# Designs tried in a protein design run: designed miniproteins, single chains, continued (5). Part 14

Each design is a single chain, and the fold is of that chain. pLDDT is the mean over its residues in the fold that is shown.

## One batch from the design tools (miniprotein)

Design m16456
Fold by ESMFold2-Fast:
Structure m16456 (fold): chain A 87 residues (1-87)
Amino acid sequence: GKLTEESVEKKEKEIEEVVKRETELLLKLGLPELAELVREAGEVLKEGLRLKLKGDDERAEELFREFARRHEEPYLEPAAEYEKILA
């Protein structure tokens, strides 16, 4: 269905709850760089939802792709460590 302001606000709240939970867990695991990545991902997702609400789906997808590209770098040791914990 079409995104509404109410729907986006609800999704933003859900994103904020996930970010809070995951960042608290990552900080307890000694992974502050991944905690910061999760916070940035939450902000990118919220901005993407606002773009989709405006009907700018292409810009939202570009925003998501650019975020993914910036964080797919093989030398991000904290990301590899998090994947090992989740495996």
Scores: mean pLDDT 73

Design m16457
Fold by ESMFold2-Fast:
Structure m16457 (fold): chain A 70 residues (1-70)
Amino acid sequence: SELEEVEKKLDEIRAKNLKPGESVEITTSSGLKLVVTAIEEGKYEVRLDDGTIATSKEEVLEKLKERLAK
C-alpha cells in the first residue's frame, strides 16, 4: 500500500542520519509529494503538499491516511 511505501522510505531516511538543513523528497506511486527536512541531529520535519507539517513517522502516516480518505 502507499502508506507502507511511505513508512519504508521514512525508515530509510532516518537510517541515513541526515545533517541539519538537508532535505529529501519522497514521491509516492500515486504522485503524492512529501519533503523530509532534518532540523537538527536526529530530528526531522515532514511537509506534505497541502502545507501540513508532521514531526514523527506516526503523524505523517495519520495525515497521509486523512488525505487519501478525501
Scores: mean pLDDT 77

Design m16458
Fold by ESMFold2-Fast:
Structure m16458 (fold): chain A 74 residues (1-74)
Amino acid sequence: SSVERQLLRIYIEGLEEVDALLAAGASLEEVLAVVRRTYERMLELAKEHMPEIVPNVERARERVEAAARARWEA
């Protein structure tokens, strides 16, 4: 659907911004800020068009943030 394509676009844009930050030697906090902003944009779209997936998007954000912290501290 068009909503699924929009969610994917937002996610890809976020990944590209994270990749650019990592290449520039950015901090964990800078990376987490992009992750949070990306998932916030996805949540806004999900709340409007696919409210049933909102809990899944929220859990995905929490898992991605936890994974980033774990890998950064290793």
Scores: mean pLDDT 85

Design m16459
Fold by ESMFold2-Fast:
Structure m16459 (fold): chain A 111 residues (1-111)
Amino acid sequence: METVIKLVERLAETAARLAALAAAGAPRSVLLRELMELSALQLGLAVLRVFAPEEEKEVAEIVKKLLDQVGPLEAAAEEAILAGDYAAAARAAAEMAALAQRAAEELRELK
């Protein structure tokens, strides 16, 4: 539980940071670095979901829903960054941050 919550919170923080950096017109290399960290966090969550015990079914379902929603937004953010559409990248990243924050709250309520 705690490790999953920490990874989801880090996903929210990283997505929020990407949104702020994109809105500020940070260099493409900086934006892509944050995007790579988002990919790594999503992979970590996907691995933890696969190895979740039966008793953590609700945790696995919340994580699956989050990953299903965030995946397309990360792809959209990457395309926007590569196209130089930093406003679109900032919007996609902000939506990812909001989804991850809500997921973290849902996970804490399962205590």
Scores: mean pLDDT 86

Design m16460
Fold by ESMFold2-Fast:
Structure m16460 (fold): chain A 88 residues (1-88)
Amino acid sequence: SSREALLREAVAAALEVGQLAHALGEDEEAFRRAFLGQLELLSTVNPEAAAAIRAAYEEGLANPRPGSLEELLAAVARLERALRALAE
């Protein structure tokens, strides 16, 4: 279904965001707090999706990879689009 495809995209994007979070430098903690707050809001509508997306992000953080701020921002944009669609 389209919602299953949205969840797969959100999970894939969240993993990539976690892997590239180091590119934020000193802004990483502020981003993490804002992102977790957004997931908390999603959890009131779709707790399973919020949990899967959070798990992917944490897995990404545990397995960082080289990458640029531009790559991170592209992954964040994909994640934000999927999160908005999942909240509808």
Scores: mean pLDDT 88

Design m16461
Fold by ESMFold2-Fast:
Structure m16461 (fold): chain A 77 residues (1-77)
Amino acid sequence: SAADEAAALEAARLLGLKAKMALKAGVTRTELEAKSPLGATAKGTLDGNVVTGTVTVGDKTYDFEIDTLGGTITVVP
């Protein structure tokens, strides 16, 4: 649903912010997790400038990719 997609996108966005903070601190490879107040949990791996992982919203799982330099976030069911 649109609400589940919005929750997944918000969790991925929060994970992207954590990734940018890690990069600013000089970390270029790490595992990251973010929990959205909208009820989604994002888990991913930062490798260089890209974060890849999954977002879980209830019984649904979405794949995501974040380009920390370009500022793009892609979330697919």
Scores: mean pLDDT 84

Design m16462
Fold by ESMFold2-Fast:
Structure m16462 (fold): chain A 100 residues (1-100)
Amino acid sequence: ALPPAEAVARITDLLRRASLIALIEAYHQHKEEAGQKIVDIISENGLLAVRLIEEGDIAGALAVIRQMRAQVQAEADANNLGKARITALLDQVEAVVAAA
């Protein structure tokens, strides 16, 4: 299994990259409020997932990441904000959490 500290470091990097894509896409399309909403979803659920990983609750962390992915996908799809690139990064987050 992937050590918890390494899993946390990897998902943090991936979540920061997903957030950056949302912000840049939103800025380009003048949809800054929608981009910020995606960032808020990622930040809130990312912090919860990190806490669950540190507690050893990998099943709980996976559920949080899957719910986050669904919410981010819905917002990105509704606003045309880099859905394919953002969801690909969140799929990588799920794979890292599953390996922990």
Scores: mean pLDDT 89

Design m16463
Fold by ESMFold2-Fast:
Structure m16463 (fold): chain A 64 residues (1-64)
Amino acid sequence: SLEQRRQQIIREASDDLMRRVDELEAEISDPEQLRREVGRLHLDIQRETQRRLEELDEQYREEL
């Protein structure tokens, strides 16, 4: 269903964000650089998640 696919996309995005933040924390020792990279990651994940949700909504509307 549409709702199940939306929930899956959101869960995948949350899991991906947490994993990648942990990786950045392990690799970057400078607090300012870490903050900047984590901020960029948040924006990238948010943008991709919104794009995927928009595509899902359009697919259901078109029924092609």
Scores: mean pLDDT 82

Design m16464
Fold by ESMFold2-Fast:
Structure m16464 (fold): chain A 99 residues (1-99)
Amino acid sequence: MVTLMVLVRVKSREGLLAALEAILGTPGVLSVTLVGPDGRIVTARTPEEARQAVEDLNVEPGDELLIMVTAESREAALQALEALKATPGVEVLGYAILE
């Protein structure tokens, strides 16, 4: 089990949701946890939970979020990172992988 931590800048709410859906659609990803700009923490395991998380955090364009991805393997974490980087509407500011 591996944790990928990514600091992102949100370009749009729709783009953030698409990024979270792409991460959760990656084989071997178990969950994503979001730390919002106001310090709220929300965990999503499904695309429906991700949609609710984006709504609950009330994110706006220009906001910075910490995204924590829990994955079964380092390979799954790296695939999730690539999916995130490939999704328009978010900007990756930095990341770390914890094993």
Scores: mean pLDDT 85

Design m16465
Fold by ESMFold2-Fast:
Structure m16465 (fold): chain A 93 residues (1-93)
Amino acid sequence: MADILAKVSAAVEGRLTPEQLEKLAGYLREVIPPVWLEYGANETLLRYIYALLTGSDTLPREFDKEKVIDALIAGLPKSENLDELRTLGKTLL
């Protein structure tokens, strides 16, 4: 089993720094059951991240993966908590 940070890194194609990965993993642990963080498919994790960034109450069927990852790279360093990341994500997506 890969650890949660390695799994999140794989879902974002290794494009986040370790500090950004730790922040994202922390936010995801607050809203996603641990089993999905450990065993869920990478695309499912990206869909949850997209829903988190947009403030959607439902997982989208289609999304732009590249834009999601770019929004995370821009938003994570500027966020101190999940609500701030959501506010930034709505602006960046």
Scores: mean pLDDT 71

Design m16466
Fold by ESMFold2-Fast:
Structure m16466 (fold): chain A 85 residues (1-85)
Amino acid sequence: SDKEEAEELLEKLRELLEEAKREFPNDQKAILAVGSNEGMGLISYGVGKIANDYKFAKEMLKKQLENAEKALEAAREGGDPLKYA
């Protein structure tokens, strides 16, 4: 279901934020870039819940997760994670 998939994507975003904090505890850019995508994920899920449109929430959460993953990869490679915030 779209709701279950949206919830799984939101959980993955939360896990990725904890991973960023673990790997880069003093890198505020990495934490901010991943965390901003997690925050937008919470908003996307909330909109989907209010509108009863979990397909929209799922599609937005997929984009936010992809951006958060790219931000963390950028941090690992010594690039700019804020490019994906």
Scores: mean pLDDT 89

Design m16467
Fold by ESMFold2-Fast:
Structure m16467 (fold): chain A 70 residues (1-70)
Amino acid sequence: FEKMVQVAQEINDLLKSVPGVTSAEVRVDPKKKTIIVTVSHTPEAEAAVKEALAKAEEIAKKNGYSLEVK
């Protein structure tokens, strides 16, 4: 559980570092081994957020978790 929370925090920090992100929230679902991300951004930030989400998915998968975006 602690490692899943740590991975979620890394993903949250990554998303918050993207210019044009207005909010980012991460939650964990230990039963599904899934990290759930909710992110809001300006339309101009769409491409940068998409790239950050792809990196976040790789980070989650490397640690044995799935990433779900809401």
Scores: mean pLDDT 80

Design m16468
Fold by ESMFold2-Fast:
Order: structure tokens, then C-alpha cells, then sequence
Structure m16468 (fold): chain A 81 residues (1-81)
């Protein structure tokens, strides 16, 4: 978010900035998938389908670490597409 981005200049917190960027990429990828599923590479769609299945299997009980791991997987699939 904008607040954490502002802290980059003052604190040089590379880990915090990385997490914010990954969160933005996560939301942008989900938005694109929702609006234009036909434009998604098959590998990216498969990753999204698997993550949704895992979320259902866990009954919606997801840790922050698990959510970050999923965000990273989506980002990597998107960058390789």
C-alpha cells in the first residue's frame, strides 16, 4: 500500500516493499483472471484453479505465510507466461 511504499525512502525496508509489490501483483492477476479468463495462459489458470481448490480444502483457514506462498506462485507463473 502507499503507506508502506512511503516508508521505503525513510527506512529502506526491502522485505516490506517486496511484500507490498507481491500483494499488488496478486490482486492485479486475480482481477485480470476474473475479467479476461480467455486471455490467461493455461499454466497460470492451472495454478489459480489449484490455489482455489486448496483454499476450499482448508475451509478458508489460511495463514499469512500460506497466502504469501500462493501470491509468489501466481507471480512466477505470470512472469513465465
Amino acid sequence: NAEEEAKYILENDKERIKKVREKIDWYNTLMEAALHPEKLPPELRAVLDRIVAEYRRLGGHVTPEQFWKWAKEIKEAKEKA
Scores: mean pLDDT 65

Design m16469
Fold by ESMFold2-Fast:
Structure m16469 (fold): chain A 81 residues (1-81)
Amino acid sequence: EEARLKALVDELTRKAMEHLRKAHEYFQKGDLDAAKKHLREAVKLQVEKYRLLNPEKVEEVRKELQEGLEKLIELWEQELE
């Protein structure tokens, strides 16, 4: 069970990192809409990871990740103006 949980967490982490990489690539290309989409998917995957590791704290983590996402999007929007 622990080994399977670790494998799922590693898979979610890998997918989240891939979405973060794509978000950065789209931001560099000036495609802010695509960058935002990939950032939101990365946050969603991180929330699912925490749901597996500590379901009692998932809503707290979701709020923190959402606040960080909103701040990053704001900075990226200002940079591309």
Scores: mean pLDDT 82

Design m16470
Fold by ESMFold2-Fast:
Parts: sequence; C-alpha cells; structure tokens
Structure m16470 (fold): chain A 100 residues (1-100)
Amino acid sequence: SELLELLLRALSLAVAAIALADDAGIEDPAVRALKREIIRMLYDLMKDEDVATVVGRILRAIGDGLQLALALRDRVTPELLERLKAEAERLFARARALLA
C-alpha cells in the first residue's frame, strides 16, 4: 500500500530524528514531544490497540517532527542532515523487509 509506505517513511524519519537529537545532546521541548508520541505508539501496539488509533498517533508524531524541524533549524548541521537521511533510509529498508 502506498499509504503504508508513506507512513513507514514518515515514522522512520521521526525515529531517526529522535535518535540523532539524543546523540547530539539536543534538549528541546519539541524533541520531548516527539519522543512522547513514539512511546505512546509503541505502547498502543503492545496493548493490541486498533489500527486507526496507531495511525492517528503516527500522524501526530509527523506533526511533532515538523515542530522539531522548525525549532532546531538553526542548530541542524549538514553532517546531522546527512546522518538523518542515512538513518531514516536504513530504518525504512528494515521495516519494509519485515513486511515482505
């Protein structure tokens, strides 16, 4: 599904952004908001929550990711952007392989 692929790409980007922000020592409310939504999504998946609720949380994480990008725009280096792209693609490829 094209929608599923898009959601997995967005989730991979959000997870990569959280991991790289932690590695860079970035402490910002936007990072904390994105982490909170990812934890909630994991909790819902472990609790056998319905697909619509999980999709809703993914969309919310995308919104939080956009706020994170806006808040950190002046602190994002070219090196961090390249690492973000590489990690997001790695996570997406792995997720896609698990669904094959």
Scores: mean pLDDT 68

Design m16471
Fold by ESMFold2-Fast:
Structure m16471 (fold): chain A 70 residues (1-70)
Amino acid sequence: SIMDEAIAFLGEKDPSLVPLMQELRAAIDAKDRSKARQTELELVRRLKEVLDAQTVSDVVYKISLYRAAS
């Protein structure tokens, strides 16, 4: 899935992002909108420390596609 691809990509850049991505996926799958929103905000904050703005935008877009499909 697009989420598995995003997790694999981020794990290559910073393995500490993997648990946060898995927490976001679990919240989206559980339809817990509040938790998903809070987890995504923390994820985006951490992504901005490691990735350029275009790559952050690409990851956020992939997450939005997964959320829309779920």
Scores: mean pLDDT 85

Design m16472
Fold by ESMFold2-Fast:
Structure m16472 (fold): chain A 85 residues (1-85)
Amino acid sequence: SVMEKLKQNLEELKKLLDKTREARRNKDSDAARKYYDEAVKIYNESLDLIDKNGLEDDPEVQELMLQMSDILQKTRGYTMGTGGS
């Protein structure tokens, strides 16, 4: 189902967050950026899936989207030290 795919996408985002954090610990900025780019793709595919199936008003979908957005923001934080000289 669409809901199962969205939940699977959330789990993939969690794994990508972990991989990005690990890459940053290993000072592998290229790997961290690749994982973030993959996370952005999954997030955008999830948005498209929600729109195409008219699920934007579903409270469970709204909760999943908030979780996905939070994970994506945290993942981005590990790829760029924006604000450091």
Scores: mean pLDDT 83

Design m16473
Fold by ESMFold2-Fast:
Structure m16473 (fold): chain A 111 residues (1-111)
Amino acid sequence: AEEILKLGEEAAEKIKTSSLEEVEEILNEVVPKLQSYLSDPDPEVRAAAILSLGKIFGAVASNKELLEKYKPSIENVIEYLKELLKDPDPVVREAAKKALELIEEPLKKNL
């Protein structure tokens, strides 16, 4: 789980200083890996993947140009995270809540 959180943090930080082409490459590599962890039987692994997605898409939403380009992807992630608020595990529900906050706060400032 710690390696998943580190992957998310490193990707989010790279997005802040990367070109549009580099951001696309980061998202195409990292997002599918994190999505695969969302089906893990360990709730701590799922929670780590959820928080990592929140950090990554929070960084995307914090940049107006990236927000405009990736708005459909951001909206899809928000809908998915809202469904995870119904997860049977409280650790996963708390991670989904935190991930939504990480994405929605920059959206409010850039709209």
Scores: mean pLDDT 84

Design m16474
Fold by ESMFold2-Fast:
Structure m16474 (fold): chain A 96 residues (1-96)
Amino acid sequence: DLLKEVEELKKEAEEAYQAGVKAFKDFIAGKISGEEGIKALEEAIARLDEVIARLEELRKQATDPELIKLIEEAIFETEVMRGILLIMLAIVKKIK
């Protein structure tokens, strides 16, 4: 069930994104080091890259136009989350 796989990947992307955001907030609050924050953000970004790659594979397998649109939306949302984490990573690297 391609739709089920898309929903699981969306959940994985959200979990990765929230982990990255938490690491950024914990760094700003002085709860973790810049090195710990950088590592956590890089790991979260890598997880989002894996989700995007998997969604692109599912898009190639999909034949239903509505499902293709849902996959395209999921890719776009994941790319936006990735972009936000990249900005957070740049901030941590500058402050460190």
Scores: mean pLDDT 91

Design m16475
Fold by ESMFold2-Fast:
Structure m16475 (fold): chain A 77 residues (1-77)
Amino acid sequence: SKLKEQQEIEEITEEILKSIEEGKEILKKRFEEYKDEKEFQSLVDAIIDNIKESIKNEEARKKIIEEINKVHKEILQ
């Protein structure tokens, strides 16, 4: 069922998004300690690359990457 597959993808996406939100405080503390925007950008890029390789569903991948980029922008503010 396409509906069941879509629901499973949404559940996995929500779990990953929750993990990103929980990881936000760790990333923020690391950025505050080192103050190296370039090193922090490299870490974010590595996470995005891992998501691109690990998440095969295009819609879920896009949604996860958008949330990672949003968190990255919030930390840099």
Scores: mean pLDDT 71

Design m16476
Fold by ESMFold2-Fast:
Structure m16476 (fold): chain A 94 residues (1-94)
Amino acid sequence: LSKEELEELAEAAKERLEENPEDTAALATLAEVYYKLKKYEEAIEYYDKLLKLNPDAESAPEVLEKRAEALEKLGKFEEAERDRKEAEELRKRL
């Protein structure tokens, strides 16, 4: 997807969240789009919302790993390592 297509996708996902703030598909889309746009702080905000809505989801370990990648891009290595360890623990329980 081009930068313009990514920005349009983000706008559509935001409109869905205005109607349903717990739309996990829209939250995941926004996190991925912002990561691809290199807007890592915004990406982390949407990963945070996903993890708060369903911390024990089958997808939670993957979301934690993706948030860790975004945190590493911002130089937040200690927070990233914490997320990776949490992902490993969740994989043992799921």
Scores: mean pLDDT 83

Design m16477
Fold by ESMFold2-Fast:
Structure m16477 (fold): chain A 62 residues (1-62)
Amino acid sequence: GSSFLQQLEQRIAELDAEIAALDAQLRTASGKEREMLTLEKQILDGIRALIRAIKKKYLAKL
């Protein structure tokens, strides 16, 4: 239903904001800090991709 789609879109928006903050930090990060932030971003990018895939599958069934 609409509330489920709204929840997915809210989670995507929250992840977009978190990833944008990490991108800003990565612009000035170096060494071990950069390695840690790069991995954190990779994990969040993966979570966002999964949520988008769930949304796509849900819409395809309706």
Scores: mean pLDDT 87

Design m16478
Fold by ESMFold2-Fast:
Parts: sequence; structure tokens; C-alpha cells
Structure m16478 (fold): chain A 86 residues (1-86)
Amino acid sequence: SPEVKALMDRAVALLGQVSDDLKAEMQRIADLILNAESVEQLIAAALRAIGLGLDVELSDLSEEQKRIALEGIDLALEAAMLALKQ
């Protein structure tokens, strides 16, 4: 779906502003959401995004970098929920 893809493209771009490693992990989450063939796969991708959010909060990143990364993670969770409704 174009709307799910747009949310994930924004999430990847936001995490890319923080680090290449976070961009790469969000791209993996994007691929999982966009290629999901089951509800269970979407739930697994959403849980992975939540886990990444916890890693960000526990990291030594600045408050601004954490804010940007968490905004991207929120978009990934919105994308997963939108994919579940379609």
C-alpha cells in the first residue's frame, strides 16, 4: 500500500538522521512490514520496532537524537497498524 510505504520511508529517513546503524535496522523493519504475508509477521515487526525504541531510550544518544529516532519508531508502529487494517 502506498500509505504504508510512505510512513516507512519517513521512518527510515528519520532514523538515518541519527545514525547509519539505526537507518539500517529501520530499513529491515520496513522490509518486514511491507512484505508481511500474515498478521503474525506484522505483530513481529511491530514488536521489533518497540524493542528498537527501548534500545534508543537506553542509549547514550542526545535527547534530540532520541526524539527524532522515537518519532520514526512511532511512524513504523502507525504503518504496522495501517497494514493490519488493510
Scores: mean pLDDT 90

Design m16479
Fold by ESMFold2-Fast:
Structure m16479 (fold): chain A 57 residues (1-57)
Amino acid sequence: TLAEANAKKEQMDADLEAQGKKIEELGKLDEDKAIEASEQAVQYANDQTLSIKDLLK
């Protein structure tokens, strides 16, 4: 439903913001881990976006 899509989008936005902050902190301690986490965040965003679009059909 639209409500489910909106809730999922809000959670995705919050999760991505939290992940971005963690990636920044990781970059200070372990550059390779920060790169890996960044790639995972991009894939997560893409997967969630497709799921949200499916809910809106």
Scores: mean pLDDT 79

Design m16480
Fold by ESMFold2-Fast:
Structure m16480 (fold): chain A 109 residues (1-109)
Amino acid sequence: LKEEVDAALDELRERYGRSPEQDALFDALRKAIDSWIDSLTDPEAKEFFYKSVVEILRALLEGPEKAREVYDEAIKKAKEFYKDNPELAERLIGFLRAVYEALLALRER
């Protein structure tokens, strides 16, 4: 799944152009995603986060409305799948929110 995240980020980078500010933000986001994945000890939580990130990135290529829809669904799934571990659910939701907010910032330039 890491290769799918990298591919989706590269495609977004191509679509939004190549300013130094955007390049720095894409590099920071990629490093943040890697760090967040490394902080997760549960293999299923790692897989869920990778899959959710890929879906959000690909949805943004289709448009902001689709990205919001997929993001909202990912948050809903995190709450439902990890409702017996609220600390993990909150961490996953926080990471997904950070990804989504970074992508929105990229769209404003």
Scores: mean pLDDT 79

Design m16481
Fold by ESMFold2-Fast:
Structure m16481 (fold): chain A 77 residues (1-77)
Amino acid sequence: ALAGIEALLKAVEAAESAEEALDIAARYAENSTDFAVQVAAGVAMLAIAVARVTGESDAEAIALAVRALREFLEGLK
């Protein structure tokens, strides 16, 4: 669980656009058999959606998703 969420966090952080970050999170949600990783992917997708409706840049959307994933990961420790 934790390792999968950390991998998702790094992949989202390395994304070059909000669209790429969404595609990464969606792939983790669809391909992971770990429920916690699927939930974390959903959290990342929601964070990006919120950033989009508030007019944030792609970099800010990715930063918001990374922050949300870190908070989720810390909550599991």
Scores: mean pLDDT 80

Design m16482
Fold by ESMFold2-Fast:
Structure m16482 (fold): chain A 91 residues (1-91)
Amino acid sequence: MKLRAWIVEDGKRVGEFAPVQETPEEVDKVIVEAINLTATEGKTIRLELEAESEIEAETWGSMVEIAGSVYGIEVETRVEGNKLTVEIRPK
């Protein structure tokens, strides 16, 4: 798998949030850090995950949406094949 992450302002990528990650453990860590940064600093983070399967991409998307609900932040997900796009923003 492969995760890319960016800081977004006004719908535009303004900087890289984290280096490219390729393991489930590192992907989870970056997602947790993105959720925390949005909850504490009000930043918008965009994630692009290339999973091994569509089911895996959908599973990751569902987990991030659940975590977003717990933290009171907004999470939008889109799955296209094995690619998951996530935008994490303050409510």
Scores: mean pLDDT 81

Design m16483
Fold by ESMFold2-Fast:
Structure m16483 (fold): chain A 78 residues (1-78)
Amino acid sequence: SIEEAKKVELERLENASEKTELDEELKKAIEEGDWVKFFEILEEKFGELDEERQKVYEKLKALPSREEQDKLMEELLS
């Protein structure tokens, strides 16, 4: 479910060894389901996305609605 997807990403953020001021923005993006913004902030935090995350980010930007973006994120985390 999208709720489980959000929980996984929030737990990953909380358990990250490196903490930054961007963590609050990441948390907000996850809670709001703004996955495009989430990956944009991740890229800012880490300098670049790995190949798999870049592909997900490109797919998310191509999706016209948040409902479709949520479905993609659920499929990736199920």
Scores: mean pLDDT 76

Design m16484
Fold by ESMFold2-Fast:
Structure m16484 (fold): chain A 95 residues (1-95)
Amino acid sequence: SLLDRLPEHLRVLGSRLSPEELEAAEAKAKKLLSKKTLSKEEQRELLDALAILLPVDPARTLEIAKSDPKLVEFLERVLEDPELWEQYRKEYLAS
C-alpha cells in the first residue's frame, strides 16, 4: 500500500481529519486545478490541500492532480521520499 511508504506522522495526521475537512480539501484542490493559471498564493493553497489528502489516499490524490504533469511529478517525488516534502514544496513554488 502507498500509505506504508509515508512517514508515520503524516499517516497519523490523515487519520485525525474529519470527513468534512477531507471533502473541503478535495473540493478546494479541484476548484484550483480547474483554473488556467494560479497565483503563488493559490499554488500554496493547492499544495496545502493536497498535503491533507496525500496521507489519506495517495492514489486518489494523484488522480486529482493528473491534469497537471508538474504537480503529479511533485507528488510522486514526495511518495518516493516523503521526508523531503518541504524541499519539494519549495522547489515547486519556485518554478
Scores: mean pLDDT 76

Design m16485
Fold by ESMFold2-Fast:
Structure m16485 (fold): chain A 80 residues (1-80)
Amino acid sequence: SEEKLLERAELLKGLYKIAISSGRFVAERLREKGLEELAAEEEKEIERLEEILKEIEKDPLGAGRRLEEIRRKVEEEARR
């Protein structure tokens, strides 16, 4: 149902926002320790997460469907 897909999209948005915030925290800590290359890698990952979040915001229904498909694929892969 559409309601279920929108619910999943909202959950995804929340999870990505947490991941982005966490990543920024990690990048700052790495930079403070002089680990510039690792900080740069973390910043690239944050950029990718922000792009995904923007995609979810543009098409919540499509994002909800994509999450369902990814979940099924991951469960299949995890079966060994």
Scores: mean pLDDT 83

Design m16486
Fold by ESMFold2-Fast:
Structure m16486 (fold): chain A 93 residues (1-93)
Amino acid sequence: IEELIKEVQKKLEETQKLLDTLEAGIASGLGEDTEGVRIVRDGLRKAIDILSSVLKELESGKNLDKLEEFKKKVEEALKIAPDRLKEAAAAKA
């Protein structure tokens, strides 16, 4: 449990960093508000929401019978960012 919490915390921090970097780039005028950027931004926000929700449940010590479900949600959330980056890269053409 503690190892899973630590892993989710690390992934949440990494995902938040990616979103912050993307938003900072847009705010500084370096990034255009393109379809690709919007897709990645929306995907990262969704991943953060899922990871935050799972982390809160794990930290509460409740619903531990749903560990496999939480692991699946974490895996799905982590897949969102790479998939959206691939989608954005394809849209860049």
Scores: mean pLDDT 69

Design m16487
Fold by ESMFold2-Fast:
Structure m16487 (fold): chain A 61 residues (1-61)
Amino acid sequence: MMTVEEVEELARKAEEALRAGDRRTAAAYIAQMLEKYDELSEEAKEVFIRLMGEIERALAA
């Protein structure tokens, strides 16, 4: 089960990878969060959805 803290850490690592220009590493962290989405707590799901919106826009640029 992923906690809010684990989701925030993975999202932070994905954002840092994007800022470094490492889209493959960012995509890997995003994939890990997506794979475990159904195992997330309700709070972690809300954090995931909010952070995914920001990361998705960054990847689309």
Scores: mean pLDDT 72

Design m16488
Fold by ESMFold2-Fast:
Structure m16488 (fold): chain A 79 residues (1-79)
Amino acid sequence: GISMETLERAKALVEDDSLPVGVRALAALGLGDIATHSEDEELRKKAIEALKKALSDPSPLVRKAAERALERVKEAEKK
């Protein structure tokens, strides 16, 4: 569905080292939105896996975006 396409595009953007840091950071935030708001457990798991990979990004800004996104996921799981 459309949510899976959004996930795959966000993953591609985060993993493309040729893209500007700001684009990759925004893609990490988008993965965070999928991980927190998706009703599909499989989509949430894949988004979390992609965010964990982004924690290893060479840019501190991308790593910080991924950390913040994962923190929001943990907060959502407490509800």
Scores: mean pLDDT 79

Design m16489
Fold by ESMFold2-Fast:
Structure m16489 (fold): chain A 57 residues (1-57)
Amino acid sequence: MEARLEEALAQMGMELHREGGELVEAVDAAGVRYDKEFLERMRRVIALAEEERAARA
């Protein structure tokens, strides 16, 4: 799950910030910072996309 989120954010050109191995923040090319709530929302979107992909495979 976390690796998928990190891949998606990296593909969007975002810089990932980690503390103690946990992803805590993402920063885009314009310097906009995305907090833990945004990251949690993205994890849910990725989980739904993975479920849909599994159903199609």
Scores: mean pLDDT 74

